# Designed miniproteins, single chains, continued (2): the designs that were tried, part 87

Each design is a single chain, and the fold is of that chain. pLDDT is the mean over its residues in the fold that is shown.

## One batch from the design tools (miniprotein)

Design m7198
Fold by ESMFold2-Fast:
Structure m7198 (fold): chain A 65 residues (1-65)
Amino acid sequence: ISTAEIMKAAKILVEETGLPLDKAIEIAQRVLETGGDVEEAAKILVDETGLSERKATEIAKRILA
């Protein structure tokens, strides 16, 4: 996983959730480390952000696309 991929994912998280960039980077790394497992990525997003499963799944798909 490259720094560029992490930063792209983190920016999506900041835009969608309003989280601080440092927290978004931590979450983005964990999401990308799922290796494209959308269900596991969405679960991480729900646990860390409190988003609905539907919204978390949409964001996970965007990050992992």
Scores: mean pLDDT 81

Design m7200
Fold by ESMFold2-Fast:
Structure m7200 (fold): chain A 57 residues (1-57)
Amino acid sequence: SPEVERLREEARRLRKEARRLREEARNSTDPMQATILLARAIALETEAHLLERRVRA
């Protein structure tokens, strides 16, 4: 369905953004900034997971 495709595309977008944030965290020399970037990546990964679960329901 179009809604299922939209949810899949949104989940992929969130996963791509989370991966980018994790790479930025790995390359950061500031521990505080790295922690904030990792927290944001985890939040996006959690949102993607919830969207993926909706697709499987």
Scores: mean pLDDT 88

Design m7201
Fold by ESMFold2-Fast:
Structure m7201 (fold): chain A 73 residues (1-73)
Amino acid sequence: MSPVEKYVMEAEIFASLALMKAYLSGNEEAIEYARKAVEEALRAREALEAGDEETALELAEKALELAKKALEL
C-alpha cells in the first residue's frame, strides 16, 4: 500500500470515528467539523482513484485536521 493510500484510509477512518463521537455527544460544532472531515475524505478517495496522488494527500491531510478539530470539541 502506498503512503498516500494509507493516509486516505486513515482520513476515512478518523473522519468516521469523529462523526460517530460527535453524534453521540450531541455537540453541533463537533458534528459540523466531522461532516466536513467526511466530505474531504471522500474527495481524497476520488482523487486517489483518479490517479491524482498529490491532491489525494492534500485532501486527506485536510480531512485529518478537521477530524482532529471535531475530536477536540
Scores: mean pLDDT 86

Design m7202
Fold by ESMFold2-Fast:
Structure m7202 (fold): chain A 108 residues (1-108)
Amino acid sequence: DEIKKNPNVSELELEAIELVEEAIELLRKQGNFNDAELFELRLDGVKQMFLKGTKILNSTSTSPVEALVGLLLEVARVLEKEGNLKLAKELREKARELAREHNLTLPQ
């Protein structure tokens, strides 16, 4: 995975990505293939944003960190609905940590 070798990706951002990958695998094991496939596609998009770095032509796009935080919160909500409270809490905690580090506003 080229994302793990990218010097522009922090350890915290890598940990958040790995938690989303763990959540996707858990959703697949529980038979929630629709949400697993949707979140895998979104995570691939986030990874591409990090790998491509700063794009002059993408000045109007959401930042990679903002996209990752949004994904963490959406995945956590689905996990909470399915009773996976421990992993959902870990995803929310990583989202808060990333938001604090990057001065982003969270609704919670």
Scores: mean pLDDT 77

Design m7203
Fold by ESMFold2-Fast:
Structure m7203 (fold): chain A 56 residues (1-56)
Amino acid sequence: TPEQDELLAEAHRVIAENRDKIPLEELKRLYQEVFDAIDAGDFEKAREIIERLREL
């Protein structure tokens, strides 16, 4: 859906911007958690994870 596509793009952007602040294994886990939330339709959880990453 358009909302899923937008959230996925935003998650990718935020992770890319904070890549050097996060260990690779932790970054992979956070990305997977956001992806799983988006895929499950839990947009609230996805937004919370994205917001947390943005505040790093």
Scores: mean pLDDT 77

Design m7204
Fold by ESMFold2-Fast:
Structure m7204 (fold): chain A 55 residues (1-55)
Amino acid sequence: MDLQAVAEELGVSVRAAETHVLVYGEGLSQREAAERLGISQATVSRHLRKVRAAL
């Protein structure tokens, strides 16, 4: 999957697009996405909020 193309389409960072794909594409919870990316759940929530605002 081209995360850079998805990020450009949504006007968000590549990390935010990656977070969106993990949660909505792969069906991971916000906690599971946070663990996989090595970030906090608050950061995952912030990334998903930015993606939702871009939709």
Scores: mean pLDDT 77

Design m7205
Fold by ESMFold2-Fast:
Structure m7205 (fold): chain A 60 residues (1-60)
Amino acid sequence: MFVSRVEFPSEELAKELAKKLEEEYPDVKATVEGKTLILESDLPVERHIGLTLRLIGDSL
C-alpha cells in the first residue's frame, strides 16, 4: 500500500478532489484531514505517483 499527503488551499477543495478520485478510481481511498488530502492505494507505484502529481497540480 502506498500513501501520499497533499496540502490544498482549502479543506473544501481537498474534499471535492477526494470525491472525484473515488469516482474515477474505486480501488483508491482518499481521505481529508483539514486541508490535507491523504491518498492510499495498492496501485503500481508509478500510477500512485501519477495520481499524487495530478493532485499537487490541482492544489496550485
Scores: mean pLDDT 80

Design m7206
Fold by ESMFold2-Fast:
Structure m7206 (fold): chain A 70 residues (1-70)
Amino acid sequence: VTPDEVERVLTALVVREVISPEEAEAIGKAILENMDNPEIQALVREALALVRRGDYEGAARLLREAAKLA
């Protein structure tokens, strides 16, 4: 998982109005500051897979979980 992939997922969720720009900034900061956490990396990888399937709400849920672990 890369910072670019995290930013792209969050941007997709904002464009789809699943999360606000303010929530996306908070989630992104929390995840990027904790990229060494393997649990956070696993949740972000699963969120990327859900975005590829068009499950934006599921992706948002997993990213919110990742931010809570930060």
Scores: mean pLDDT 85

Design m7207
Fold by ESMFold2-Fast:
Formats: structure tokens, sequence, C-alpha cells
Structure m7207 (fold): chain A 88 residues (1-88)
């Protein structure tokens, strides 16, 4: 599959409440993409799904990864905001 198709599969499974499949598809989309902005967006979606699934430690790890690996994307800034929300 192309990265964009995997991202759409992530959206489909998130809407169905299958958070584990949603995360797996978003992560695979990010890993397959050569576009750092697209990859950071896909990882951010995975972090959002972990937060919805009440897995805040896994969401935190994803946000920290985005900040470290994709610092020059607008999604790194969004990940910093989300990380602060998890810290109260």
Amino acid sequence: MKAEELFKKGDEYEKKGDYIKAVNYYQEAADLSEDPEFAAEAYLKAGEVYRKANLPELAKQVYEYIIKKFPDTPYAKKAEEMLKELEK
C-alpha cells in the first residue's frame, strides 16, 4: 500500500473504535513515508489514538518521538502542546 492509503486505513479503524489497528496503520504510514511532515502527522494521529484509548504513557512516548525525530515540522510543535496536556 502507499503511505496515504495506510493513513486512510488508520482513520477507518479509529472511527470503528479499533484503536490497536488504527495505531498500527498510522505507524506503518509514517514509517513508509519519505515526507517528514506526513510522517510526523501520521505519528501524531497514533498518539491521539493512544490518548483516546486511555494509554497516556504510550501517547507520551509517541509525542516525544515526534519532537526528537521531526523537530522542524509543525507537528513537533503540536506534539509539545499535547505532551504538556498529559503533564497537567
Scores: mean pLDDT 85

Design m7208
Fold by ESMFold2-Fast:
Parts: structure tokens; sequence; C-alpha cells
Structure m7208 (fold): chain A 88 residues (1-88)
């Protein structure tokens, strides 16, 4: 079966207003099988809701810094970026 393997994770505790452009970075700590990483960016709202803000699949290797830029659609109190790969 296919399962996710964590390559990197970062959380930034910062207030972001709706309409602001945000750039987050996550470092790849392990070489992904197949040379590709999936990065998902989640925002935490002031109401406690978690929202998916961005999802990208990129070529990656250990030591790479993946940057994702998005525009906030709601007021946020934290942003988390997770990089993972899928293995069999």
Amino acid sequence: SVFPVLLGKTTVNAKVKAGEEVTVSVTVEKDPTGGKATVEVYGLTESGETVLLAKEVVDAKKGDVITVTFTAKADLVAVTAVAYTEEE
C-alpha cells in the first residue's frame, strides 16, 4: 500500500490578515523516493479552524528548501507547511 513519509515540517506562529501574501519555507530533511515531494500548507484561523491554503508537487532532494507563496483568504494565527513523499 502507498503511505506518506514525512520529509519536513515547519510552523510559523504569526498573525496574517485576509488578503495578505505569505511565503513559507520548508526544508527537505530526507531524499524522497522517486525524487518528488508534496508540500501542503495549512492555516489556523482565530476561530480554531484548519484550512488548506496550498498544495504543490515538486522535484526535491535532501537539503532543498521549498518555498510556497499564497494569499490568505481568512485571518490566520499560524501557518504550517508539511513536505512528504508517498512510498509503497
Scores: mean pLDDT 84

Design m7209
Fold by ESMFold2-Fast:
Structure m7209 (fold): chain A 77 residues (1-77)
Amino acid sequence: SPVEETVKKIYEIFKKLKEKEGGEVSEEAFIEALQKELGYSREEALALFKMLDVDNDGVITEEEFEDFLENAMNIKL
């Protein structure tokens, strides 16, 4: 699925940012990376960040992203 492939690419970007930022990825770092690597608009990248930031703490953790990957990959429809 193109959606699953895109989500996997975003996860690879996330993992690189996580290593650079010490375990958590900020909103601005995530937005800038998606704009640079995938050509997303700021609005598109922010919308995705808000989907991943389930607890609304302004950062994405590995656990939050893994939960999102499981949900996106387990869409049974």
Scores: mean pLDDT 76

Design m7210
Fold by ESMFold2-Fast:
Structure m7210 (fold): chain A 115 residues (1-115)
Amino acid sequence: KPVLTESGGGTFPAGGSVRLSGTASSEFDKYTAVSWSAQRPGEPERHLATIYSDGSVEYGEEAKGRFTISQDKAKKTSYLDMRNLQPEDTAVYYHELRVGDVVVVRGEGVQVTVV
C-alpha cells in the first residue's frame, strides 16, 4: 500500500508564503491525478487544486490566484505553493492520489496556522 508523506506546515504570518509538499512511496504514473485539499475545524473538506497526468491543472474557487500546484514525477512529489496567506488559510492540508474521481491514497495531513 503506497504511503503519502506531507511536509511544509507550521505557523506563518498573514501576507507570507509557504510551500507544502506531498511525497508518494509509489510511482505517480499509476494515478490519473494528484489533489490538494484543506479542512478547517468543524467544516467540510474543500478542494484546492488538482494536477492531472497530462500536466493540466484545476483550482477551487478560494485557491484561484493565490495557490499554485506543481509536481516532480521523478521525486514522486507534488507541491502546493500558497502566497499572500490569510487567517482563513488556517487548516489541515491533505495530499491525495486519484484514479478518475476516486481518491485511492490520502496523506495524514499537515497543519498550517496563519497569525
Scores: mean pLDDT 79

Design m7211
Fold by ESMFold2-Fast:
Structure m7211 (fold): chain A 68 residues (1-68)
Amino acid sequence: GGLSPEFQAELDARARLLTDRALENKADVYGKPVEEVATPEQRAAMEAAARQGLLDFYAWNGETPPVL
């Protein structure tokens, strides 16, 4: 089987949240608006990387993310 729709939705939500927080922190560090610290392509790459990191973490631990 593949990932459940619920698991996929949770991963997508968490990856987005992690990316948002990382970009806000980067914006603060560089003294720039969040829109100026990443292109849409860079943001998409960060979200994909965060999602993969979460997948690797849960796969390694034999866990699924909690349903919120």
Scores: mean pLDDT 76

Design m7212
Fold by ESMFold2-Fast:
Structure m7212 (fold): chain A 98 residues (1-98)
Amino acid sequence: SVAVETFVEASKQNAEWAAASYLATKLVELNKEADIETLKTKAKLSDKSALFAKVAIDYLKENPEVLEELKPKLEEVLKKFENEETVQNAEAYVNSLK
């Protein structure tokens, strides 16, 4: 789907976009709320990446079929950035919500 390809290609651009996409996917899967301030202060995203994550969260909540197709493809993208601090911060935040 065009939406899934758009998320995957955006996430491949850099570790911060990958972290934002990962956070959006996991927060929707866990049914957890996060505003822009929380994404900036707790997940340590930049202003631009926090905004992207918030838009992605809202979109994926309304499109669960996109979420399910996106999940395995994002896991592959994240493997490329597994040693990046921004990705590790995103994973730490998600784990704190479990």
Scores: mean pLDDT 82

Design m7213
Fold by ESMFold2-Fast:
Structure m7213 (fold): chain A 63 residues (1-63)
Amino acid sequence: KVAEEGKKEFEKLYEELKKNSVTPADAEISYLLMKNPAAPSGYLEKLRREALKEVEEIEKKKQ
């Protein structure tokens, strides 16, 4: 089943996100993705990139 492979990719992606240390919101998104192990790696990377960009834009708007 692809679910277990996806979970391992999640672990790897989560480690990388922690290194970037964007924001707590980014960590929360990573957790939500791990709750859905059916998400493919390509989708995870796309979502990570969008999350990073969106978080920064939201922060800028608040400023």
Scores: mean pLDDT 59

Design m7216
Fold by ESMFold2-Fast:
Structure m7216 (fold): chain A 82 residues (1-82)
Amino acid sequence: MSDEEKREEGKKYLEKAKEAAKKGDIEKAIEYLAKGAQLLGSVLSEEKQEELTLLAVKAVEALKKGDIETAIEYIEKMLSLA
C-alpha cells in the first residue's frame, strides 16, 4: 500500500470512528480510531505522529467516559493532521 493509499484509508477509518461514536457504538469507534491512527501514523512526520498519538489517547479517553462531543473534536484534529 502506498503512503497516499494509507493516508486515504486512515482518514476513512477516522470518519467511521466518528460515525460509530455518534451511534453510541463505543467499541467500534475505538476499533476504527485505532486502525485510522495506525495507518496515518505510518505516513506522517515524527512531529505529526507524536501529535496524532496524543490526540488518539485523548479521543479514546473521551469515548470511554461517554463524552462523544469531545471525542469527535479530537478525531477531527487527527483528520486535520492528514
Scores: mean pLDDT 85

Design m7217
Fold by ESMFold2-Fast:
Structure m7217 (fold): chain A 79 residues (1-79)
Amino acid sequence: SLLEEARRKFDEFVEALQNGDIETAIEKAKELAQTLKKLPPEDSEAARLYVAASITLVGFALENPEYEPVLKAFQEALK
């Protein structure tokens, strides 16, 4: 399902962030955002994934400014 795809992409995204692979994290953030945009706005699990990704990204960016491009890429892809 599209929700299972979003969950897999979220896991891949978090792994890239934890590995410090900024370039890969940017790619995975865009993929996750694109998948989340395809889910219904009333989907509570989709909303939870969005919130989890946002909180994780803000946390990384606050500790390391090099992660700011990942946050910006995620936000831009959600437009």
Scores: mean pLDDT 84

Design m7218
Fold by ESMFold2-Fast:
Structure m7218 (fold): chain A 56 residues (1-56)
Amino acid sequence: VEELANELVRPVRTALAAGVRPDDIFRALTDHLVRQGVSPRAAEEAVRRALERALS
């Protein structure tokens, strides 16, 4: 989860810079990761941590 969260910070920052809302980023990335085989719990935790880091 920690490594995945770190990998997501850059694409999350890019999406935020493009004007995408945090809620929309959370939903879209979580859905994408679940489709790639990441468990829903791990996907939600990774995306939440990435958003926290991107917004700091």
Scores: mean pLDDT 82

Design m7219
Fold by ESMFold2-Fast:
Structure m7219 (fold): chain A 86 residues (1-86)
Amino acid sequence: SLFGIGLARGAIKRDPTNAKAWLELGREYLKMGKYEEAIRAFENAIKADPDSPYAPEAYRLLGEAYEKLGDTEKAQEWYRKADEIA
């Protein structure tokens, strides 16, 4: 929702290393069909804390976003990375 996006953006502005907030932002964009914005948010979730419990989910959701964009090869690459770190 737009409210959820606002909340996540507020959390990120307060702490840009908040991997959970980046993951939530990406999920909201994914629900809205904003796949390129979702990809950037998930990439930032991983960069914020690559060792976080949110990283495997961010990799999986990156795969889903690329699949929605029709990039099947890139989607499979991210799904594989998610499985490797689970």
Scores: mean pLDDT 85

Design m7220
Fold by ESMFold2-Fast:
Structure m7220 (fold): chain A 69 residues (1-69)
Amino acid sequence: MDEEIARLAIEDAKKYLEKGDYENAIVSAQLAIKYGNEEQKKEAYRILAEAYEKMGDFETAQKYREKAE
C-alpha cells in the first residue's frame, strides 16, 4: 500500500502548503517521494519546489522543478 501512503502524504503536504507551514509540507512531500509511484513523486517534487520558493530558497526550488519533469 505504498501508493496509499504517498497519496495521504501528498494531501497532507498540500494542506500544510496552504496553511504556510512549509517545514511540514516538505516533510510530507519527502514521505510521498519515498513511497510514491512516478506520478506521485513528480507531484511531491512540485510541492517541494513551491515550498522552497515560498521560503525564499529559489535555487533549491529550481532543482525540485527540474525533478518534477
Scores: mean pLDDT 86

Design m7221
Fold by ESMFold2-Fast:
Structure m7221 (fold): chain A 62 residues (1-62)
Amino acid sequence: SLEEAAKRAIEMVKNAPSLEEAKGVLLSLGRRLGKEDLAIELAKKVKTIEEAKKGVEELAKL
């Protein structure tokens, strides 16, 4: 489900070894949801792991 995918993405972001890996999770989720353009724009703004988590939540909005 979308909710389960978002929860998994948030855990992957929390456990990411670097900010670039966390951005990678965001981009991967965006591709899977058909929201690649939004994921790219959100990833550009991400400067912290906390912001990457917020990006996942934004992508998961229906």
Scores: mean pLDDT 82

Design m7222
Fold by ESMFold2-Fast:
Structure m7222 (fold): chain A 59 residues (1-59)
Amino acid sequence: VEELIAQAKELALQGKYEEALALFRKAGSLDPEIQAKIDDVERYSSNPSAITSALLSLL
């Protein structure tokens, strides 16, 4: 799970937001606490770059 988060953060820093978000969602499927944070962020935004930036701060 931590490796998926690290890879997602790396992709986000490269501007690959949709790929980063896919890895964050995969991490969430393995850890319900991570999924809860993703769900919370997605409640406030549908924009992949905004969601990914928020997840970078939370994870």
Scores: mean pLDDT 78

Design m7223
Fold by ESMFold2-Fast:
Structure m7223 (fold): chain A 68 residues (1-68)
Amino acid sequence: SEELIEKVKELLSKYEKVSVEQFKEILIEAGVSEEDAKKFGLYMKQNYGEVISREQAIELAEKFLKTL
């Protein structure tokens, strides 16, 4: 979980804003399963919208990865 969080933060450093599609791709690249990435992307879309800031994406990823 800690390694996943570190990798996600590294990948997110390239973005100022992240779409749902980009967020899912970043999670998968970091090592999150396709199934979990889809669930987290759907949660983002429903509660935050199609695009969020890098800072919001990092906070959201940290919360999700702690549940894995």
Scores: mean pLDDT 83

Design m7224
Fold by ESMFold2-Fast:
Structure m7224 (fold): chain A 92 residues (1-92)
Amino acid sequence: SAEAARLRAEAAALERRMLEEAAERVVGFLDKGKTSMSEEERFLSGRLAVLDWLGIHSGAVEPRTEEERELVEEIKRAAAEVAALRARAAAL
């Protein structure tokens, strides 16, 4: 249905935006300690950390600061919203 397609598109857009915003913030955390990393290396490291925090790679990254803990909670909430949108689309 058109509504199911719309919900899937919303879920995909939210997931992309969440990963982009989270990766940017993680790069910011890495920059505080690793000034010698290239921009590409920082971005890839940030993206990998975000994917790991979402449990895609078994949760090897633990939040160490209040800012990192807040980001993890934001990522978890966004991931739950994406899952809910996909579940609603599947039910239609």
Scores: mean pLDDT 68

Design m7225
Fold by ESMFold2-Fast:
Structure m7225 (fold): chain A 68 residues (1-68)
Amino acid sequence: MEDLTLEELARLFGVTLEEAAEAISKRTGVPPERIIELSRAGKTVREIADELGVTPEEIARIIQEELL
């Protein structure tokens, strides 16, 4: 899970990268454009989580709670 890109994780949940980025933005205060930029740079969910100061599990939970 944490070794996937955010786009791949979003696809597994049946949501878009943009929807996932907006949900994460809402919980972290980081702009969704920055989250999309990190994903497009090829960063994994783990690397994005480290940049945002959260865990990969928290990213998955945010997507599930906000979008599912």
Scores: mean pLDDT 82

Design m7226
Fold by ESMFold2-Fast:
Structure m7226 (fold): chain A 64 residues (1-64)
Amino acid sequence: MVDRALAAIEAMAKELEKLGYTDAAKKVKELLEEAKKAGEQGDWDKVRKLVREADKLYDEAVAE
């Protein structure tokens, strides 16, 4: 499960870079690193929260 969640955040970061939303891509990459750390600690609640935060940043960036 965690590998899929991390892959989703990574995919969002790459797509934001492709679209030119560099600042949003950097923030999503920071969330990816935090999610990796949370996953290593078994903190799945934090991983889910970080995925949702990445989704929100992605939606906000592409709406502008």
Scores: mean pLDDT 79

Design m7227
Fold by ESMFold2-Fast:
Structure m7227 (fold): chain A 102 residues (1-102)
Amino acid sequence: MARERLREELERRVRELVARAEAALEALRATDDPEERRRLFAEVVEIAGELVRLGAEARRAGLDDLADEAYRLAGELMERATEEVIALDPAYAAERAAREAQ
């Protein structure tokens, strides 16, 4: 009972953090403003850090499967955020245009 409640609480917190990260990633994809992109990327980094802290808490409670899932989700969010920043980088757009110029 007590361990099951703790698991449900941590699973709920993971879902809430993932939902917030998805919203931040969607906003990051929707903007080309460098300052806004920096702020949104920082928000995803902060959420990924919170997932890592949740994973550590889950592992201390013996919920190894939930800890592994939280760590995996944190890594996936960081990878996705990095891909969005790279895709919107004017330097990469310029490099691609230069390669296609002739």
Scores: mean pLDDT 80

Design m7228
Fold by ESMFold2-Fast:
Parts: sequence; C-alpha cells; structure tokens
Structure m7228 (fold): chain A 70 residues (1-70)
Amino acid sequence: MVEEMRKLAEEMEKLAKEYPEVKDFANSSANAARGMAEYAEKTGHQEEALKKARESYDNAKKKIEEVKKK
C-alpha cells in the first residue's frame, strides 16, 4: 500500500513536468500522497492513507483536464 501511494506521487510528479501550468498543484498533490505514505508507515493505517492518496491523484487529474480544455 505504501508502494501504491509512492507510485501515485510519481505519476503526479510526471504530470507536473508535462503540464507546467499545473506544476505547483500537481507537485502539491504528489507531496500529499508522499505524506500519506509516511502517515501509513507511522500509524499503520495503510488503507485510510491510500484512500487519501488516491483522492489527491484524482484531484490532480481533474486540474490537468481543465488545462487541456484551454
């Protein structure tokens, strides 16, 4: 589960590189996913942390879709 959260963070970091217009938002969302990985390691609440990381990823995708419409 921590590995999945890190994978989501990596995907958001790649999106930040490809879409400079959303770079700050995508990097912020990636940092949130990495924070959830640390939270899971510290507390053992892996499923809760993974759900939060997925929410951050979904929000980043929506922002990128908005930019693509411009």
Scores: mean pLDDT 78

Design m7229
Fold by ESMFold2-Fast:
Structure m7229 (fold): chain A 55 residues (1-55)
Amino acid sequence: MLDKIIELGIEAAKKIKEGADLEEVLKKLREKLKELGASEEEIENAIKGIEDEAK
């Protein structure tokens, strides 16, 4: 599971750097992580990491 969370986070960060809408990418990331059964803490940590990289 952790490996898949990291993989999805990397893909999300790439999309944001390529000019994708930040909020849209983060919404899709949250949905995918929930489908994988990730905890709320794991989801929020992944989202925060992507936001910090996008700054």
Scores: mean pLDDT 76

Design m7230
Fold by ESMFold2-Fast:
Structure m7230 (fold): chain A 60 residues (1-60)
Amino acid sequence: MRVEVRVPAEHRGGVKALVARLGGEILEERPDHLVVEVDAAHLPTLRALAAALGGTVEEL
């Protein structure tokens, strides 16, 4: 499923590494957000990381 991830720029590399490890794909990279495709089963893991980094994840 597609989600928008917003995290501080210094933590973006960590989010990208997690998406790759979960078998997801980065669909769009902007200065303030990422749009990624991930399996719905991995959403809780991605949300937990984003929240720990002071960011958000929204379903598209």
Scores: mean pLDDT 84

Design m7231
Fold by ESMFold2-Fast:
Structure m7231 (fold): chain A 86 residues (1-86)
Amino acid sequence: MEVVITIENASEAEIAALEALGDRYRAQGLDVKVERKGNAVVLTIGNVTIEQAIAEVLRAIGLGLEGREVTVKIEGDKVTITIKNP
């Protein structure tokens, strides 16, 4: 599976947290890309397990419960998570 996490209007702390998440997945031998796109940061993780994909969806739901706007799309072998700050 592939998981793509986008944080729109990301703070420097959120950028650092997403880079740290990417580094943890790289340490596990996964294919990881982190990109800064204007006011957004995008983390792409290839070859994730179903359990890893579920963990990221649950993390995103937690952020939604803390007041962030969260959208999750599941399209075939791809999970796209978008987190939008005000």
Scores: mean pLDDT 83

Design m7232
Fold by ESMFold2-Fast:
Structure m7232 (fold): chain A 90 residues (1-90)
Amino acid sequence: APAAPVVIDLEAESDDPTVPARLTITVEATTPADAPLAKELAELLARELERLGADIESLEQVSETRWRIVAGGVTSEQLGEAFLRVAAAL
């Protein structure tokens, strides 16, 4: 199988998918050449979450290939909708 150029890791402060929680999303490029794609995906995802009513606490570059988003007030349903809309925009 072809390797994915970007890996997305999710960490939520709540196990309840219906309760708004603080969410940490890490977007990591597999190689330095894929870093622009990781940046674009992180920015698109943050924008979509904000449009759905999330509070974007931070969006920062952690390393040459890694971007981190911290969002408050996000449900698992809203996260799912954000991912579907980002996928449709690609």
Scores: mean pLDDT 77

Design m7233
Fold by ESMFold2-Fast:
Structure m7233 (fold): chain A 72 residues (1-72)
Amino acid sequence: MEKLIEEHERLMEEAKRAALAGDRERALELARRAAELTREYLELYLSPEEAERLAEEALKRAEEMVEKLLAA
C-alpha cells in the first residue's frame, strides 16, 4: 500500500517537471500512469466500478494540473 502511494507521488512529481519543461506528451503519460496506480490502490478497498470512477476523477485533476503548468 505505502509503496503504491510513494510511486504515485514520484510519477506526479515527474509529470510536473515535464509540464514545466513544456513536454506535454510526457507530462500526460506520467499523469495517466499515476491515475492507474490510484485505481490499483482504491481496488483494495472499493468495488472495481467505484475505483475506476475515482481514478478517472484523479486523472482529470492531474490533466488540469498539467495544462495549468503548461500555460504558466
Scores: mean pLDDT 79

Design m7234
Fold by ESMFold2-Fast:
Order: structure tokens, then C-alpha cells, then sequence
Structure m7234 (fold): chain A 65 residues (1-65)
């Protein structure tokens, strides 16, 4: 369910201290799964950030890998 993925992503981002103002319903299920993986990784690493842009998000995640 696409809506379940959207809600999970929103929860993970909120728990990680990240806010994303994107139309998540425009994303495909695969894109949502990728973002969920990024959010999970950020949460498990204890990362908290308030702004998430595609370019900035990728750089931060790669640096922590």
C-alpha cells in the first residue's frame, strides 16, 4: 500500500528530526521505499537534521556510511 509507505516515511523522518515538504503521493512505491531506507539509516545512526533536500540528503547519508 502506497499510503502505508507514505505514513511510515513521515514517521521515520519525524523521529529522526527531519521535515520534508514534498508531495509524497507523487512518488512511486520504489521511490518511497528508497526514502524510507534513508530515513531508517539516519534514525539508527542518531542523525537529526531539519532540512532534507535531494542533494544535501544524499551527501549526508554517504558521509555516514
Amino acid sequence: DKEELIKELERLLKEAGVRVNLDLSKLTEEELRRLIELARNAKEQGVSFEVLSPEESRRLVEEEE
Scores: mean pLDDT 64

